# Designs tried in a protein design run: designed miniproteins, single chains, continued (4). Part 70

Each design is a single chain, and the fold is of that chain. pLDDT is the mean over its residues in the fold that is shown.

## One batch from the design tools (miniprotein)

Design m14424
Fold by ESMFold2-Fast:
Structure m14424 (fold): chain A 146 residues (1-146)
Amino acid sequence: NSEGMAQEYLELAKKSKTQEIRDGLIWLANFLLENPDIRSLRDLLLALAEKRIEEGDERYIELRERLESSDLEEAKELLREYLRELGFSEDLIDRILSLLHSREDVLLAYDLAVGLHRLGEQFKEVTTPELLAQTLLQILEAHRRR
């Protein structure tokens, strides 16, 4: 229940010691209230990526279109460059890319990475490229096990 998650984040915001974390949690709670169909972290990240694209970030839109028109190996190389721009380590990038066996997998990984970057912008004091890369890897590993 997105309303239940939103309420949990609002309660966590009251207990947070920094204004940035409080503001980030309030922002996240409001996003969840506006998007009641979100059931998981994956759904949240995909909704955040869609909103980033809808806000007219031409750079993210252009890269997504290039990924859709590329073959698998070209799409992986384009995604590698984007993940490098996010500050991900080459070891984590290699592990992420090793899980991608189709262009659809590459597009999913890109959308999840965009969503993670958007979420990280609200929590700059506590988010590192390493944490975002590890989170993306865990989500993709869980998806592959389905």
Scores: mean pLDDT 82

Design m14425
Fold by ESMFold2-Fast:
Structure m14425 (fold): chain A 66 residues (1-66)
Amino acid sequence: TFVLDSLEVTPSSGTVGQQTTVTVRAVVNGRPQTVTRTVTVGSDGTFSATVTLDGHDLEVSGKGYP
């Protein structure tokens, strides 16, 4: 059974047009997981990344600001 006990994405925002490193911290089935992804904040002010936590793929997203 997949149980997501906690999920935190940092930063939740970034600067439009710049690369930012997104850190995802989660506890899945009682196991702490930390994954980082580098994303570029789009001109629409959003970013997204797919991260794999304990074998399960999750899409994380955020909103960029100037």
Scores: mean pLDDT 70

Design m14426
Fold by ESMFold2-Fast:
Structure m14426 (fold): chain A 93 residues (1-93)
Amino acid sequence: MDADRAAHGLALYREAVESKDPKKQYVLLSATGANGSAHATKGILASMALKGIPVPTTDPEVLEIQRLVEAGDLEAARARFARLDARLRAAEA
């Protein structure tokens, strides 16, 4: 993966995770898709799923987080997101 693209993707991913505004989440997803890595895009989609925002994805890990949130198992959803987040950050480092 290109290092500059990975660094930019991680910056957008961090902003998306920290933001609680659904409109800002969609803007950051669009920006990441154009300029960031696939890992950063997946991280933003997972963050959106954890916040209960509908996500346009077929990724099994993101869908599992969404399913856990819909089932009301927020602790399991947060644990899955934390593991995914740590792995994605490590992959882009």
Scores: mean pLDDT 67

Design m14427
Fold by ESMFold2-Fast:
Formats: C-alpha cells, sequence, structure tokens
Structure m14427 (fold): chain A 120 residues (1-120)
C-alpha cells in the first residue's frame, strides 16, 4: 500500500536523522563544546527517544499489514543499532571512532533492508 511505503520511507529518514544526531554529539564533544557527562546524557536521551519512536513505527507497520517476518527482521536490525549506541555512551575516547563506524554500518544495513521491502 502507499501508506505502508510512506511509513517505511519515514523510518529510513528517522534512522538517517538518528545517526546524524549521534555524530553531532561526538563531534561537539571532540571540539570541546560539551562535557563527557553532557555527551553521555544526550546519547542516553537519544537512545530512549529512539526506542519509543521505533516501537510506535512497529505498531503502525503491523496495522498497515507488514509481514511478521519483516517485523522480526526490523526489530533485530534496530537492536543492533541500539546496542552500538549504548556501547558508544560507555566507550573510552580511543574506541569511539571504531564504534561510530560500526554504528554507520548497522544503520546502512537497516536502511538497505527497508529499501528491499520498498522494492517488493
Amino acid sequence: SEELKEALESLINFLKTLFEQVKKIYEDYKAGKITPEEARRRLRELVEQAETLFNEFIEYLKKLGASDEDIEKLKKLFQEVIDLMRELAEAPESERDALLEKLQKAVDKFINYLKEILEK
């Protein structure tokens, strides 16, 4: 359905925005604009907001007729993203660039799967 396609495109935009927000937090921290405590606080808040919004997306996608298989794959892909964001919040500075690269790959994998659903 057109509504399902729009919902999936909104989820893609949500994931892109989420990653850009994570990048900005760590760029502001590296630039000395925010403290380590403030960076951690912002990332934790972002994780909580992302989990809430993703759960709302999942319930909406179910109502629009998304398959159980697709829903389970979306949940798994999102869990990989959230786990990496939580690791970033606790990581020493020396590990952050590698974790940010892993997060980018996890987000790209999720977006690519959403694009595959859109092409069906």
Scores: mean pLDDT 88

Design m14428
Fold by ESMFold2-Fast:
Structure m14428 (fold): chain A 57 residues (1-57)
Amino acid sequence: MLLARAKRDLGPHTPAVLGAAAGEVLTILREYPDGNAVAENAAGHVGLVGLDQLELL
């Protein structure tokens, strides 16, 4: 699994989209070739996030 840090505040627009604060460390569970990923935040929520919004650790 890859770890990544949120570059900015991620607002949940739908239940499927991952919310995170800027600087929060996320666990990347799966990456897609379209530039999206499924990740888990510090609260244990799993959702979709754009890889362009993340700094890979």
Scores: mean pLDDT 75

Design m14429
Fold by ESMFold2-Fast:
Structure m14429 (fold): chain A 66 residues (1-66)
Amino acid sequence: MLAEAEAVAERLRAVGAASKSPRAAAMADDLGEAVLRTAREGSPEEARRFAEAALATGDLIARASA
């Protein structure tokens, strides 16, 4: 579970960096931190839900920056 959250956070960091936008990078970092926090403190269901939402948001950031 935590390893999957780490992978999601790393993916979001890469998306933020690729966009070259400080706002996008900050948003991606905040989402990654929320995914990691939920994986540590929340239920497996909450962790999965947050990871899915974070990945969807990352995809939107990447598409908007294309």
Scores: mean pLDDT 76

Design m14430
Fold by ESMFold2-Fast:
Structure m14430 (fold): chain A 98 residues (1-98)
Amino acid sequence: SAEDIERAVKITKKSLENMDKEIKKAKTPEEQVLYFEQTAGSLLMLLSVLSPEEAKAVVEVVKEWIEKHLDSLSPETQEAAKEFVEELEELLEEKEKE
């Protein structure tokens, strides 16, 4: 439903906001990658239980955040972010196939 999509999007935006705060406090590129990967893992777990419509909305929000912030991230985090986008697209394809 539209309400379920709105809830999933709201949770995702809060997770990305919290990640952004932690990334900005990171003292090393390695620490920044860890915060990104921890959030990515949590989002993948969320996406696994969402409907295809909800998952699509969440993926769109995540891709928009990455596109907006990519150039401000360390090279290592940029690589992790690009790989995460590919994982998100594969997960959506699998959900739509079922």
Scores: mean pLDDT 86

Design m14431
Fold by ESMFold2-Fast:
Structure m14431 (fold): chain A 112 residues (1-112)
Amino acid sequence: MKIALVTSENPVAREQAERLARQLEKELGVKVDVLTREEALKNLKDYDLILDATLFPDPRLLQKAQELGVKYVHLVGSQEYKDLLLKLAPDADFLIYDNVSELAKQIRKILS
């Protein structure tokens, strides 16, 4: 089982993604690779799950994940933001990230 955590080129976002990846590795016992959007698009077939922590679901990642049978989940910080993004991408799967242990439990359910 291999997980990709997709983040932006922004150094603050990347640092937060690296911290989250380390915490998820500890909780799940699996390797989590932190990737940019372009790296994820190139290597998507090598992963069982894509966790997208960017501001908006990428239609290219969504389509390619569906074509390859790779699970795609977009991470959001609140129910309000999830509701907003569902208007733009109604077919995307979302997880609310407020606690790493609860996020890890939801990831286990997705991968089971």
Scores: mean pLDDT 84

Design m14432
Fold by ESMFold2-Fast:
Structure m14432 (fold): chain A 114 residues (1-114)
Amino acid sequence: MSVEELLEEGKKIFEENKEEVLEFIKTTPLSEIVKYILELFEENPELFEKLSEIFNKEYEVDITDKKEFAEMLAGLLKLYAENPEEFEKKHSKEFVEYLKALAGLVYKKYLEEK
């Protein structure tokens, strides 16, 4: 599966299960979300490269450590889930679409490992 196909699948899962995904992100410990993100990066190295590129562009930073990046993304998923409308006002449409895709992929990983 290409990184583009993986991200499209994540977006689809998010849009079809929006309320369930947001509730999952809100109620799941940060450390568990970090674990799923790291597993996704290990299984899909191109996903790490693509997300870090988009993140570094959005925040004008240079994050290169996978664990640090997964912790930052998990925190952003938590912030998004708490108030999606306010988050979307503060971030680019492109960045928000990638974050939605990641949320869907994390949720799928959770369901497959239950």
Scores: mean pLDDT 83

Design m14433
Fold by ESMFold2-Fast:
Structure m14433 (fold): chain A 71 residues (1-71)
Amino acid sequence: LSADQVNIASLLKQAARELGKADKANEVEQAVREAAKKDPTLSESELIAIAAKILGVSRGTVSRTVRKLEQ
């Protein structure tokens, strides 16, 4: 995995906790890491979409949460 893909997996795990879904945090991180291993060309947007499906929220909600955690 690239450093950027490791970082986004970590941020998406934190986003799960921030959204009150800490029980899914490890599932999100694992799914994102596995997706990135299978296809290293996946964009941040595509990895966010995977997390959004697991968390049952919109991609926009996950994206906004990740942006807050990056700052």
Scores: mean pLDDT 80

Design m14434
Fold by ESMFold2-Fast:
Structure m14434 (fold): chain A 67 residues (1-67)
Amino acid sequence: SSFEEEMEKKIEEYKKKGLLSEEEREEILAQLKAAAEAGVMPWSREELFDILANLATHALLEEEKKK
């Protein structure tokens, strides 16, 4: 649970900074919940943080593409 709580806090922090949309937050949380329910976590903490950072970067890049 501590890992799940840590990730949830990080996701919420990114959402508050405007780096993640509500849909993106829900999708990531759903994936984490599904992995926890399956009893597997294929990602390390570092990999999961990198995924969040990558998503935030993609959100910024997509915003740049909008006129």
Scores: mean pLDDT 65

Design m14435
Fold by ESMFold2-Fast:
Structure m14435 (fold): chain A 63 residues (1-63)
Amino acid sequence: LEARQAEADATAARLRAAGLSDRDVRIYLYHTFLGLSHREIADMLGVSVSTVSRAVRRAEAAL
C-alpha cells in the first residue's frame, strides 16, 4: 500500500517535470494505479475517451 503510493507520487513528479498538465498526470495515475478503464476516467472527469487515450499516450512517451 505505502510502496504503491510512493510509486504514484514519484510517477506524478516525473510527469510534471516532463511538462505534462495536472489533468494528464491525474488521468495516467487513475489508469495505472487504480486500474480504471479509459471510459471510466472519461466519465469521472467529464472528458472524451479520446482525451483520456491521448493523455495516457503522452504520459507513456514522457516516462
Scores: mean pLDDT 79

Design m14436
Fold by ESMFold2-Fast:
Structure m14436 (fold): chain A 121 residues (1-121)
Amino acid sequence: SAQELLEQLRESSDVSEIIEILKRLEEEYGDDYEVINEALTIAAGKISKLGSEELALYVLEVALKYKEHLDPETVDAIINALAFFESEEVARKLSELLNSLPLEIAKQVKNLGPASFAILL
């Protein structure tokens, strides 16, 4: 079930395992945007703890795919996780995500304003 995969995601501290669980959640529950948003929020928290560029890039790729259906709180969690990440590729992908968000989502994201888009590019 989605709940079992989300629990496995919460318990994992291994980057490869986290990415595998995220891939399974997307494959099996990609039409359930509540599940996708919860998975991205959990994974964003793992980025901060593990410092993995691979995980950060994978989370951003999934967020970009589901950008039309992201909760503003999920976007805030991703921004907070990546705010101090020292990677040009991560910064570029985060900027791509933030600049491509639907206006109705972007206006509700607490960490976003016009200045935030300019700073990331």
Scores: mean pLDDT 84

Design m14437
Fold by ESMFold2-Fast:
Structure m14437 (fold): chain A 97 residues (1-97)
Amino acid sequence: MEQRLKDQELAREIGRELWRRVALTSARIVSDLLEEHGTLEEAKKAAEERGINWTILLDLVYDLYLEHPEEFDRLMTPEQREKVLPAMEEVRARLRG
């Protein structure tokens, strides 16, 4: 009984760590694209040309912002945050509406 409980807790912890790594990687991709291309529109186009779904990418970054705002702030400059936050909020509203 105790071993099964520990296995379930380990599975949840692994799931959280995998999600965190995906969210962090997504934020780095967005930051790098914004640094390279300068605008959200050009960053979106570059991501989509590479086969990356921009809507899903921003949704993952918004989850990072909500759960780990300090890690989000570390990965993005103030100028990048000012551009990205409204875009992420718009994406989340569209996906949930």
Scores: mean pLDDT 81

Design m14438
Fold by ESMFold2-Fast:
Structure m14438 (fold): chain A 71 residues (1-71)
Amino acid sequence: MEEEERRRREIREKFEEALAGARRLYAEDPERVRAALLAGLERAREWLEKNGYLELAEEVRRFIAELRAAE
């Protein structure tokens, strides 16, 4: 049980770091990175939803909406 909880926490932390990195890349060069970020974020959202990380999936969904609204 504790090992499973540790792995879930590690996964959350890694996704949070990845999302923060994606937001930084988008801020630095929005037009060039948007298409690649959208593709990666859609895959991440699907995986997070399938594996029960619903709060992270919602954060990713909101970022996708922001990117789509930009252009």
Scores: mean pLDDT 79

Design m14439
Fold by ESMFold2-Fast:
Structure m14439 (fold): chain A 107 residues (1-107)
Amino acid sequence: MEKEKRAKEITEAALELAKELDDEMVEALKEALKEKDPLAAAVAIMRIFGAPGSAAIPADASAEERARLERLAEEVVLIAELAVLLKEKKITEEEALEIAKKRIEEL
């Protein structure tokens, strides 16, 4: 299923991100992950890695574009959460894939 392929892509992104994280980045990501709004959390995460951009959903965005941006934000949050857990060795690669599969089914 496409969802399994996407979960694998998210897990691979989290593994690559975990390799690049230093202790300061881990703490910054943990702080960003406390944000309850996925869009705000995703923006905070992106800014830690120097990504420029507006956090605001454009006023002229269609309902489909808003839903897509919200899904992308939730995926960014998931990648960061898994990367922190992998870097701290709190989960295995196999556990990260299972978490990603479960979370993608709920998106």
Scores: mean pLDDT 76

Design m14440
Fold by ESMFold2-Fast:
Structure m14440 (fold): chain A 98 residues (1-98)
Amino acid sequence: SILQLESKFVKQLSPEEKELYERARALLEAGKLEEAEKLFEEMIKNGSKVGKALGYYGLGEIALKKGDVELAKKYYRKALEVLPDFEAARLRLEELEK
């Protein structure tokens, strides 16, 4: 369900940003957290508005896998500051604030 909520914004990325995001997600799912983190940081530094929001969201997902709930909340808030209608980030933040 969360991946479906991300798909709306992933479709708005350039081919280059989409490839970068998909590669970062694949590394995240494979548990290669340091490699995934570098790619999400690249999206934040050099990306479009949507790319930056997805980059922050990805860093939040990495923080959760590392057990750092407070860092995850900060990243989801940053994603929502960049893209206020980012439903996936909103739902993650609400889940962690309960």
Scores: mean pLDDT 85

Design m14441
Fold by ESMFold2-Fast:
Structure m14441 (fold): chain A 60 residues (1-60)
Amino acid sequence: SDKKKKIQEVADALGMTPEEIVAKLIKGDQAVADKLTRLFGLTPEEFLDLYNEVLKEQLK
């Protein structure tokens, strides 16, 4: 899905796994949040929503 590709693109650009990004955003890592917004135009909440939707798609 396009959502899964977007998550992988973000992960590759940040040099982290999607799970590492999620963990940092939950902990309030402002540097990761700022990079996400500047490079991809995504808020932390938007990225977390996107990640959760991809997980739901994988369970079907």
Scores: mean pLDDT 81

Design m14442
Fold by ESMFold2-Fast:
Structure m14442 (fold): chain A 60 residues (1-60)
Amino acid sequence: MDAEALARFLARDPTLTPEQVRNLLKSLPEEERRKVAEAILADPNAHPGVKQAAEEFLAE
């Protein structure tokens, strides 16, 4: 399972809105959602909007 690869792709996509990131995370299986969100936050090259969406998602 490529949760790390998906997280990298999402983190480095400049066209994604925070709403789109949240919707994508919600579409994933529960275990993968947490892993992907955590991997986005761990990526120093993540776009700020994507990081904010991941933080908001994990806070819920």
Scores: mean pLDDT 76

Design m14443
Fold by ESMFold2-Fast:
Structure m14443 (fold): chain A 105 residues (1-105)
Amino acid sequence: MTPLEKRIEELLKELEELRSQVTDPAAQAHLKAAIDEIKKMLELVREAEETGVVDRQKFLEEVESFLAHLNAALAALTDPELAQKIREVASRILSLLFLRVQFLE
């Protein structure tokens, strides 16, 4: 595991802890789906490390699905401070995933 991947996993854990604070069932479900998409993107990164080939199209499809679920979760969320923390952590995870994919090229 690279230091960058370790940081992604730490942020993913933080995002899961923030999800536990979400009381709205729709926001909770969408945030869980967004987290699942991050896990799929991380698996694609790990597969690329083993094979030497990045499935860029699949990665972008997962990014699109992730953003759709994240935006749906944030729209259903009534706590603006919690919403801001979720946005911040999710944005950092996505940025690090893009950086990792770029390094695999």
Scores: mean pLDDT 84

Design m14444
Fold by ESMFold2-Fast:
Structure m14444 (fold): chain A 58 residues (1-58)
Amino acid sequence: HMSEIERLEKQIEQLKKAMEEIKNDTSIPQEVKDEILKSLKEMIDELNRRLEELKAQA
């Protein structure tokens, strides 16, 4: 569980950094940014849900 928790926390952090990079990219149209950011947000929410489940089992 601990190793799995650490991996999920790292994945969440990486996705948050990716969102920041996408937000700052002036070459991407706003409509495309919104789509990518929505997808990344959904992935982060799913990983956070799994992280909470693993922590509850500790």
Scores: mean pLDDT 82

Design m14445
Fold by ESMFold2-Fast:
Structure m14445 (fold): chain A 87 residues (1-87)
Amino acid sequence: SLEEARERAVELLEEARRRLLELGDTASVQLLDEMIEALESNPERTAEMIGNTVTLLSGLRPDFRPETAAIIDELVAGLTEIRDELL
């Protein structure tokens, strides 16, 4: 369901956020906070919001430091799986 997909996506974003906070990457933490807020505020557009998040994070990947990029790669992979489960 869209609700289950949204909850799983938020859980993945929250886990990535926690790991980024432990690294001291406050800029990336703020970015993920905005993505979580957008996803929670647009439940009817869950598939589109997940797709937009994947696109944005993939586009920003070259600007991340290696430790951050590894966390983002795992996040993008998980979000892509959720997106592919939605029609």
Scores: mean pLDDT 86

Design m14446
Fold by ESMFold2-Fast:
Structure m14446 (fold): chain A 77 residues (1-77)
Amino acid sequence: SRQARLAAQSQKFLDVMMQILKERGIDSKAWRKIAEVAAQSAPLAIIMAKNEGMDVDEVKKLIDEAEDRFQKLQQQE
């Protein structure tokens, strides 16, 4: 179904963000929650980060790096 395809794409994007967090040594529930929200909606992740007193610029960097890496993975294995 279309919902299953969207969920699969969101899961792949989340996996990329989780890998970046692991590579950076970030083992934080708050950062994992932000990654999960960003996989569904980047604007909502930014709002959540702001409300929870997190560094919004660092959240934007995570999303930007994940989008770049995800796009490369989609075009090349």
Scores: mean pLDDT 80

Design m14447
Fold by ESMFold2-Fast:
Structure m14447 (fold): chain A 85 residues (1-85)
Amino acid sequence: MALSGKELKEMVKKRGEKYVTGKIIAEIIEEATGLRVSAKDATELLRILGLEVPMPTEKFLSLSDTALLNLASSLVLRALSREKK
């Protein structure tokens, strides 16, 4: 399933957390797609994309929908790659 940048923002808002962490992103991807993502993998991928966590939720929500779509797609691809051994 595809997760849009807008959907990712809405799921982050729903959590009500002050900061976004790799664990929060991993849990959102698992809820939206059913694919297992580790908090470590989410944190490392965020760093590769130039997004250091923990970051303020307001800053995360100010990111472009395109940047968040790229993040979600990369996390889904990584999860799928790990299950197809």
Scores: mean pLDDT 76

Design m14448
Fold by ESMFold2-Fast:
Structure m14448 (fold): chain A 58 residues (1-58)
Amino acid sequence: MPPHLQLQAQKQVAAEFQISVTQASLALQGKGVPGLPATRQLQVIERGAVILEELRNQ
């Protein structure tokens, strides 16, 4: 159980999309994020999943 990998994925997604780590965390949980459209939130979720999968393979 590497919670460290989830934190790294959240930080990387937040930096890539220029949003806060908190916004990235909420988006990845499927929760509403103020100021973030649903389409943008889906992009964050998809990218976060890719990053997390890459980190899991290390």
Scores: mean pLDDT 76

Design m14449
Fold by ESMFold2-Fast:
Structure m14449 (fold): chain A 85 residues (1-85)
Amino acid sequence: KIEEAQKLAKEAGEKLRSIEGDLGAQGLGGILYWLSETQKLTPEQLAEAAREGIKQILENPKSSEEGKKKAVEILEELKEKAEKI
């Protein structure tokens, strides 16, 4: 379960970092990637991190509407997958 959660965090982190011009999404992606490599991450902790990430992305005034939509879609998918582990 922890290994599956770490894999999901890494994949979501890579996707978020690929959103061009959105420093908020890229920064969050870097954090998720770092957590996947350095921390024992449970599915519950990953789902909570995804929910908090959605809030941070939506509240970021520097993100475009397009960037926010893409980042939220990635984080919602991450949350759903983490909740199914």
Scores: mean pLDDT 77

Design m14450
Fold by ESMFold2-Fast:
Structure m14450 (fold): chain A 83 residues (1-83)
Amino acid sequence: AGEEAVAEVRPEAERARAEGWVPPREEVVAAIERLIAFARELGADQSIIDRREAIRADITPEQGARAVLLARALRLAEERRRA
């Protein structure tokens, strides 16, 4: 699920960046928080959680776009799994 979501998002994130898409900072922060919550829920290593929390403080536009798209993909994958 995680690897599939990342693979699905990667080309979309690359296209969005090539087109100059920059998500709003509020949406970026929310996306990072969702990714941290998902990491905690899945029992991810603390180092991964710490890295995501650090990114939240100083996010580049590229990291922000990727985080937003990844959070959307993970949410869709979870909804499909529940359906």
Scores: mean pLDDT 67

Design m14451
Fold by ESMFold2-Fast:
Structure m14451 (fold): chain A 84 residues (1-84)
Amino acid sequence: SVWTAEDAEAWLAAVRAQLAEDREVLRAAGDEESLALIERMEEALATDPLRGLVDFLVERMKEVGLEASSRAAAAEIEKALAAA
C-alpha cells in the first residue's frame, strides 16, 4: 500500500523489459559473467520489495541532485512514497 498497484506494475514491466533486452544481447555475445550479473539483478527485483528499490532510487537522486534527466521519474516515485 506504499505504492499504487498500477504504478508498481508499470515500473516492474519496464524494468523487466530492459533486463530482458540486456540478457538477450549478452547471451548472444556469450558473455557469461555479465549474464550472471543481470540474473542477479532480476532475482533481487523479484525478491526485494518494490518499495525498497524505490526508496533507494529516490534517496540517490536527491543526494546527487539529478533533476533535469530524472525529474519526472523522481517526482512520480516521491508522490507514491508520500501517499504511504
Scores: mean pLDDT 60

Design m14452
Fold by ESMFold2-Fast:
Structure m14452 (fold): chain A 98 residues (1-98)
Amino acid sequence: NPELQAMIELYEKDPEDPINLLKMGLVEFQRGNIEEAVELFKKAIELAEEIAKTDPEKARVIYHTLASTIELLLRFLPENEELKELLKEAREKFKSLK
């Protein structure tokens, strides 16, 4: 899958970019590695918290992108409690920057 490979290459180039972490989380989710995907999304939220200290607009975009992505994934795993908790956290962080 060329799209999947491109996401992996972006993550390898900059593993500390929250958006690249989100993309790699999607890659792991598609591979069925749900626990790894959750860890990558959690790391993306943690990096967005650090970004929010200096660039709240950028952090807000990251939280919104994370929330939208996790909401889509919950359509495939509606009872996954870890994804529900991450969605709640991303939404609360996004609201705190309004």
Scores: mean pLDDT 81

Design m14453
Fold by ESMFold2-Fast:
Structure m14453 (fold): chain A 86 residues (1-86)
Amino acid sequence: AVEIIRNEVDNIYNTALSQADALAAQGDYDAAIAVLDQGINQLNLIRLMVQGSSSPDRQDLLDYIDGRIAGLQARRAALLAAKEAA
């Protein structure tokens, strides 16, 4: 279960970054930010499910998910700044 959750989290994170970076490279900052927002929402749903679990690894999983959410939020902030500077 832990491995499946980590794999899903990594898939969401990596897909969101890859798609957002491709869109940002085309100058489509609004679409790039929207993709990151979707990824953050998906990770928050997984986080909510993990938070409700009785797993002994619950806190480690929450910390991992929180780190991935923070990574997408940081990229979103950078893209917003790049959009404002353009």
Scores: mean pLDDT 88

Design m14454
Fold by ESMFold2-Fast:
Structure m14454 (fold): chain A 96 residues (1-96)
Amino acid sequence: LQEDIEHLEELLARMEKEEEKLLEKLKKAGASEEEIELVKEAIEAQRELIERYLEILKKKLEEKMPEEEVKKKLKEIEEEAKKKQEEIEERLKEIE
């Protein structure tokens, strides 16, 4: 559980670095301000999902949340994050 928390924190750090590079590429490719804002919002939403992952894991450590409920919530967050990532990749290809 503590190891999972560390891994999620590392994932958040990687996402932040990737966000900066992706936004720079979009600007150079001539993306509109609206397109850049949409991509930025999609990335921010994905980051929020991972932050919710961390909150659930920390809450399990503190409040002894049922493991079945934790697993369900984590899986839902993972599926949402994957869907948003695919959408970002698709939009980037259109702009590039």
Scores: mean pLDDT 73

Design m14455
Fold by ESMFold2-Fast:
Structure m14455 (fold): chain A 92 residues (1-92)
Amino acid sequence: SGEEAEKKALELIEEAEKKIKEGKEALKKGDKEKALEYAKEAGRLGREAAEAGLKVDDPIKGTGLAIRGVGLAVEGGLIAKKAGGDGKEVMS
């Protein structure tokens, strides 16, 4: 249902934001391998959040959640690129 999709999108966004934070911290410490792992997870979670957002019954709210999910996947890609990984693969 649209209400379940909204809850799922929000939960995935929270997990993606946590992975972005962990990836940035790993990158700051010079742990490129861990930064890339967190970046890949953030990209996956961000994409899943965007898909869940598109299933939300309220199109304005759903679009907002989908944009947030895409933004987190893009941020994951940027962390992956800084870690020496494939940023384009992570964000798509």
Scores: mean pLDDT 87

Design m14456
Fold by ESMFold2-Fast:
Structure m14456 (fold): chain A 66 residues (1-66)
Amino acid sequence: MKLSDEQIKKISELLKETGEKNPEISDKDLAEVYLLLQEGRIDEALEKLRELGLEETAEKIKEILS
C-alpha cells in the first residue's frame, strides 16, 4: 500500500507524540515502526506497536490509513 504524504505526516506527528508521552519506549522501536509503515509493511508495524503496549496508537494509525 502506498501512503500519501498527508498520511505519512500524520503518522510521523502521532509517533512523535507517542514517544513524548511514553518515554519508556525506545526511539529505536518507534523508528522501526515508522520504517515499516514507509515500506508498506502496515500489518508488521501495527503488530510491533501492540507488542510495545501502544494499542491506542495502532488504532489511530488504522484510522489514518482508512
Scores: mean pLDDT 80

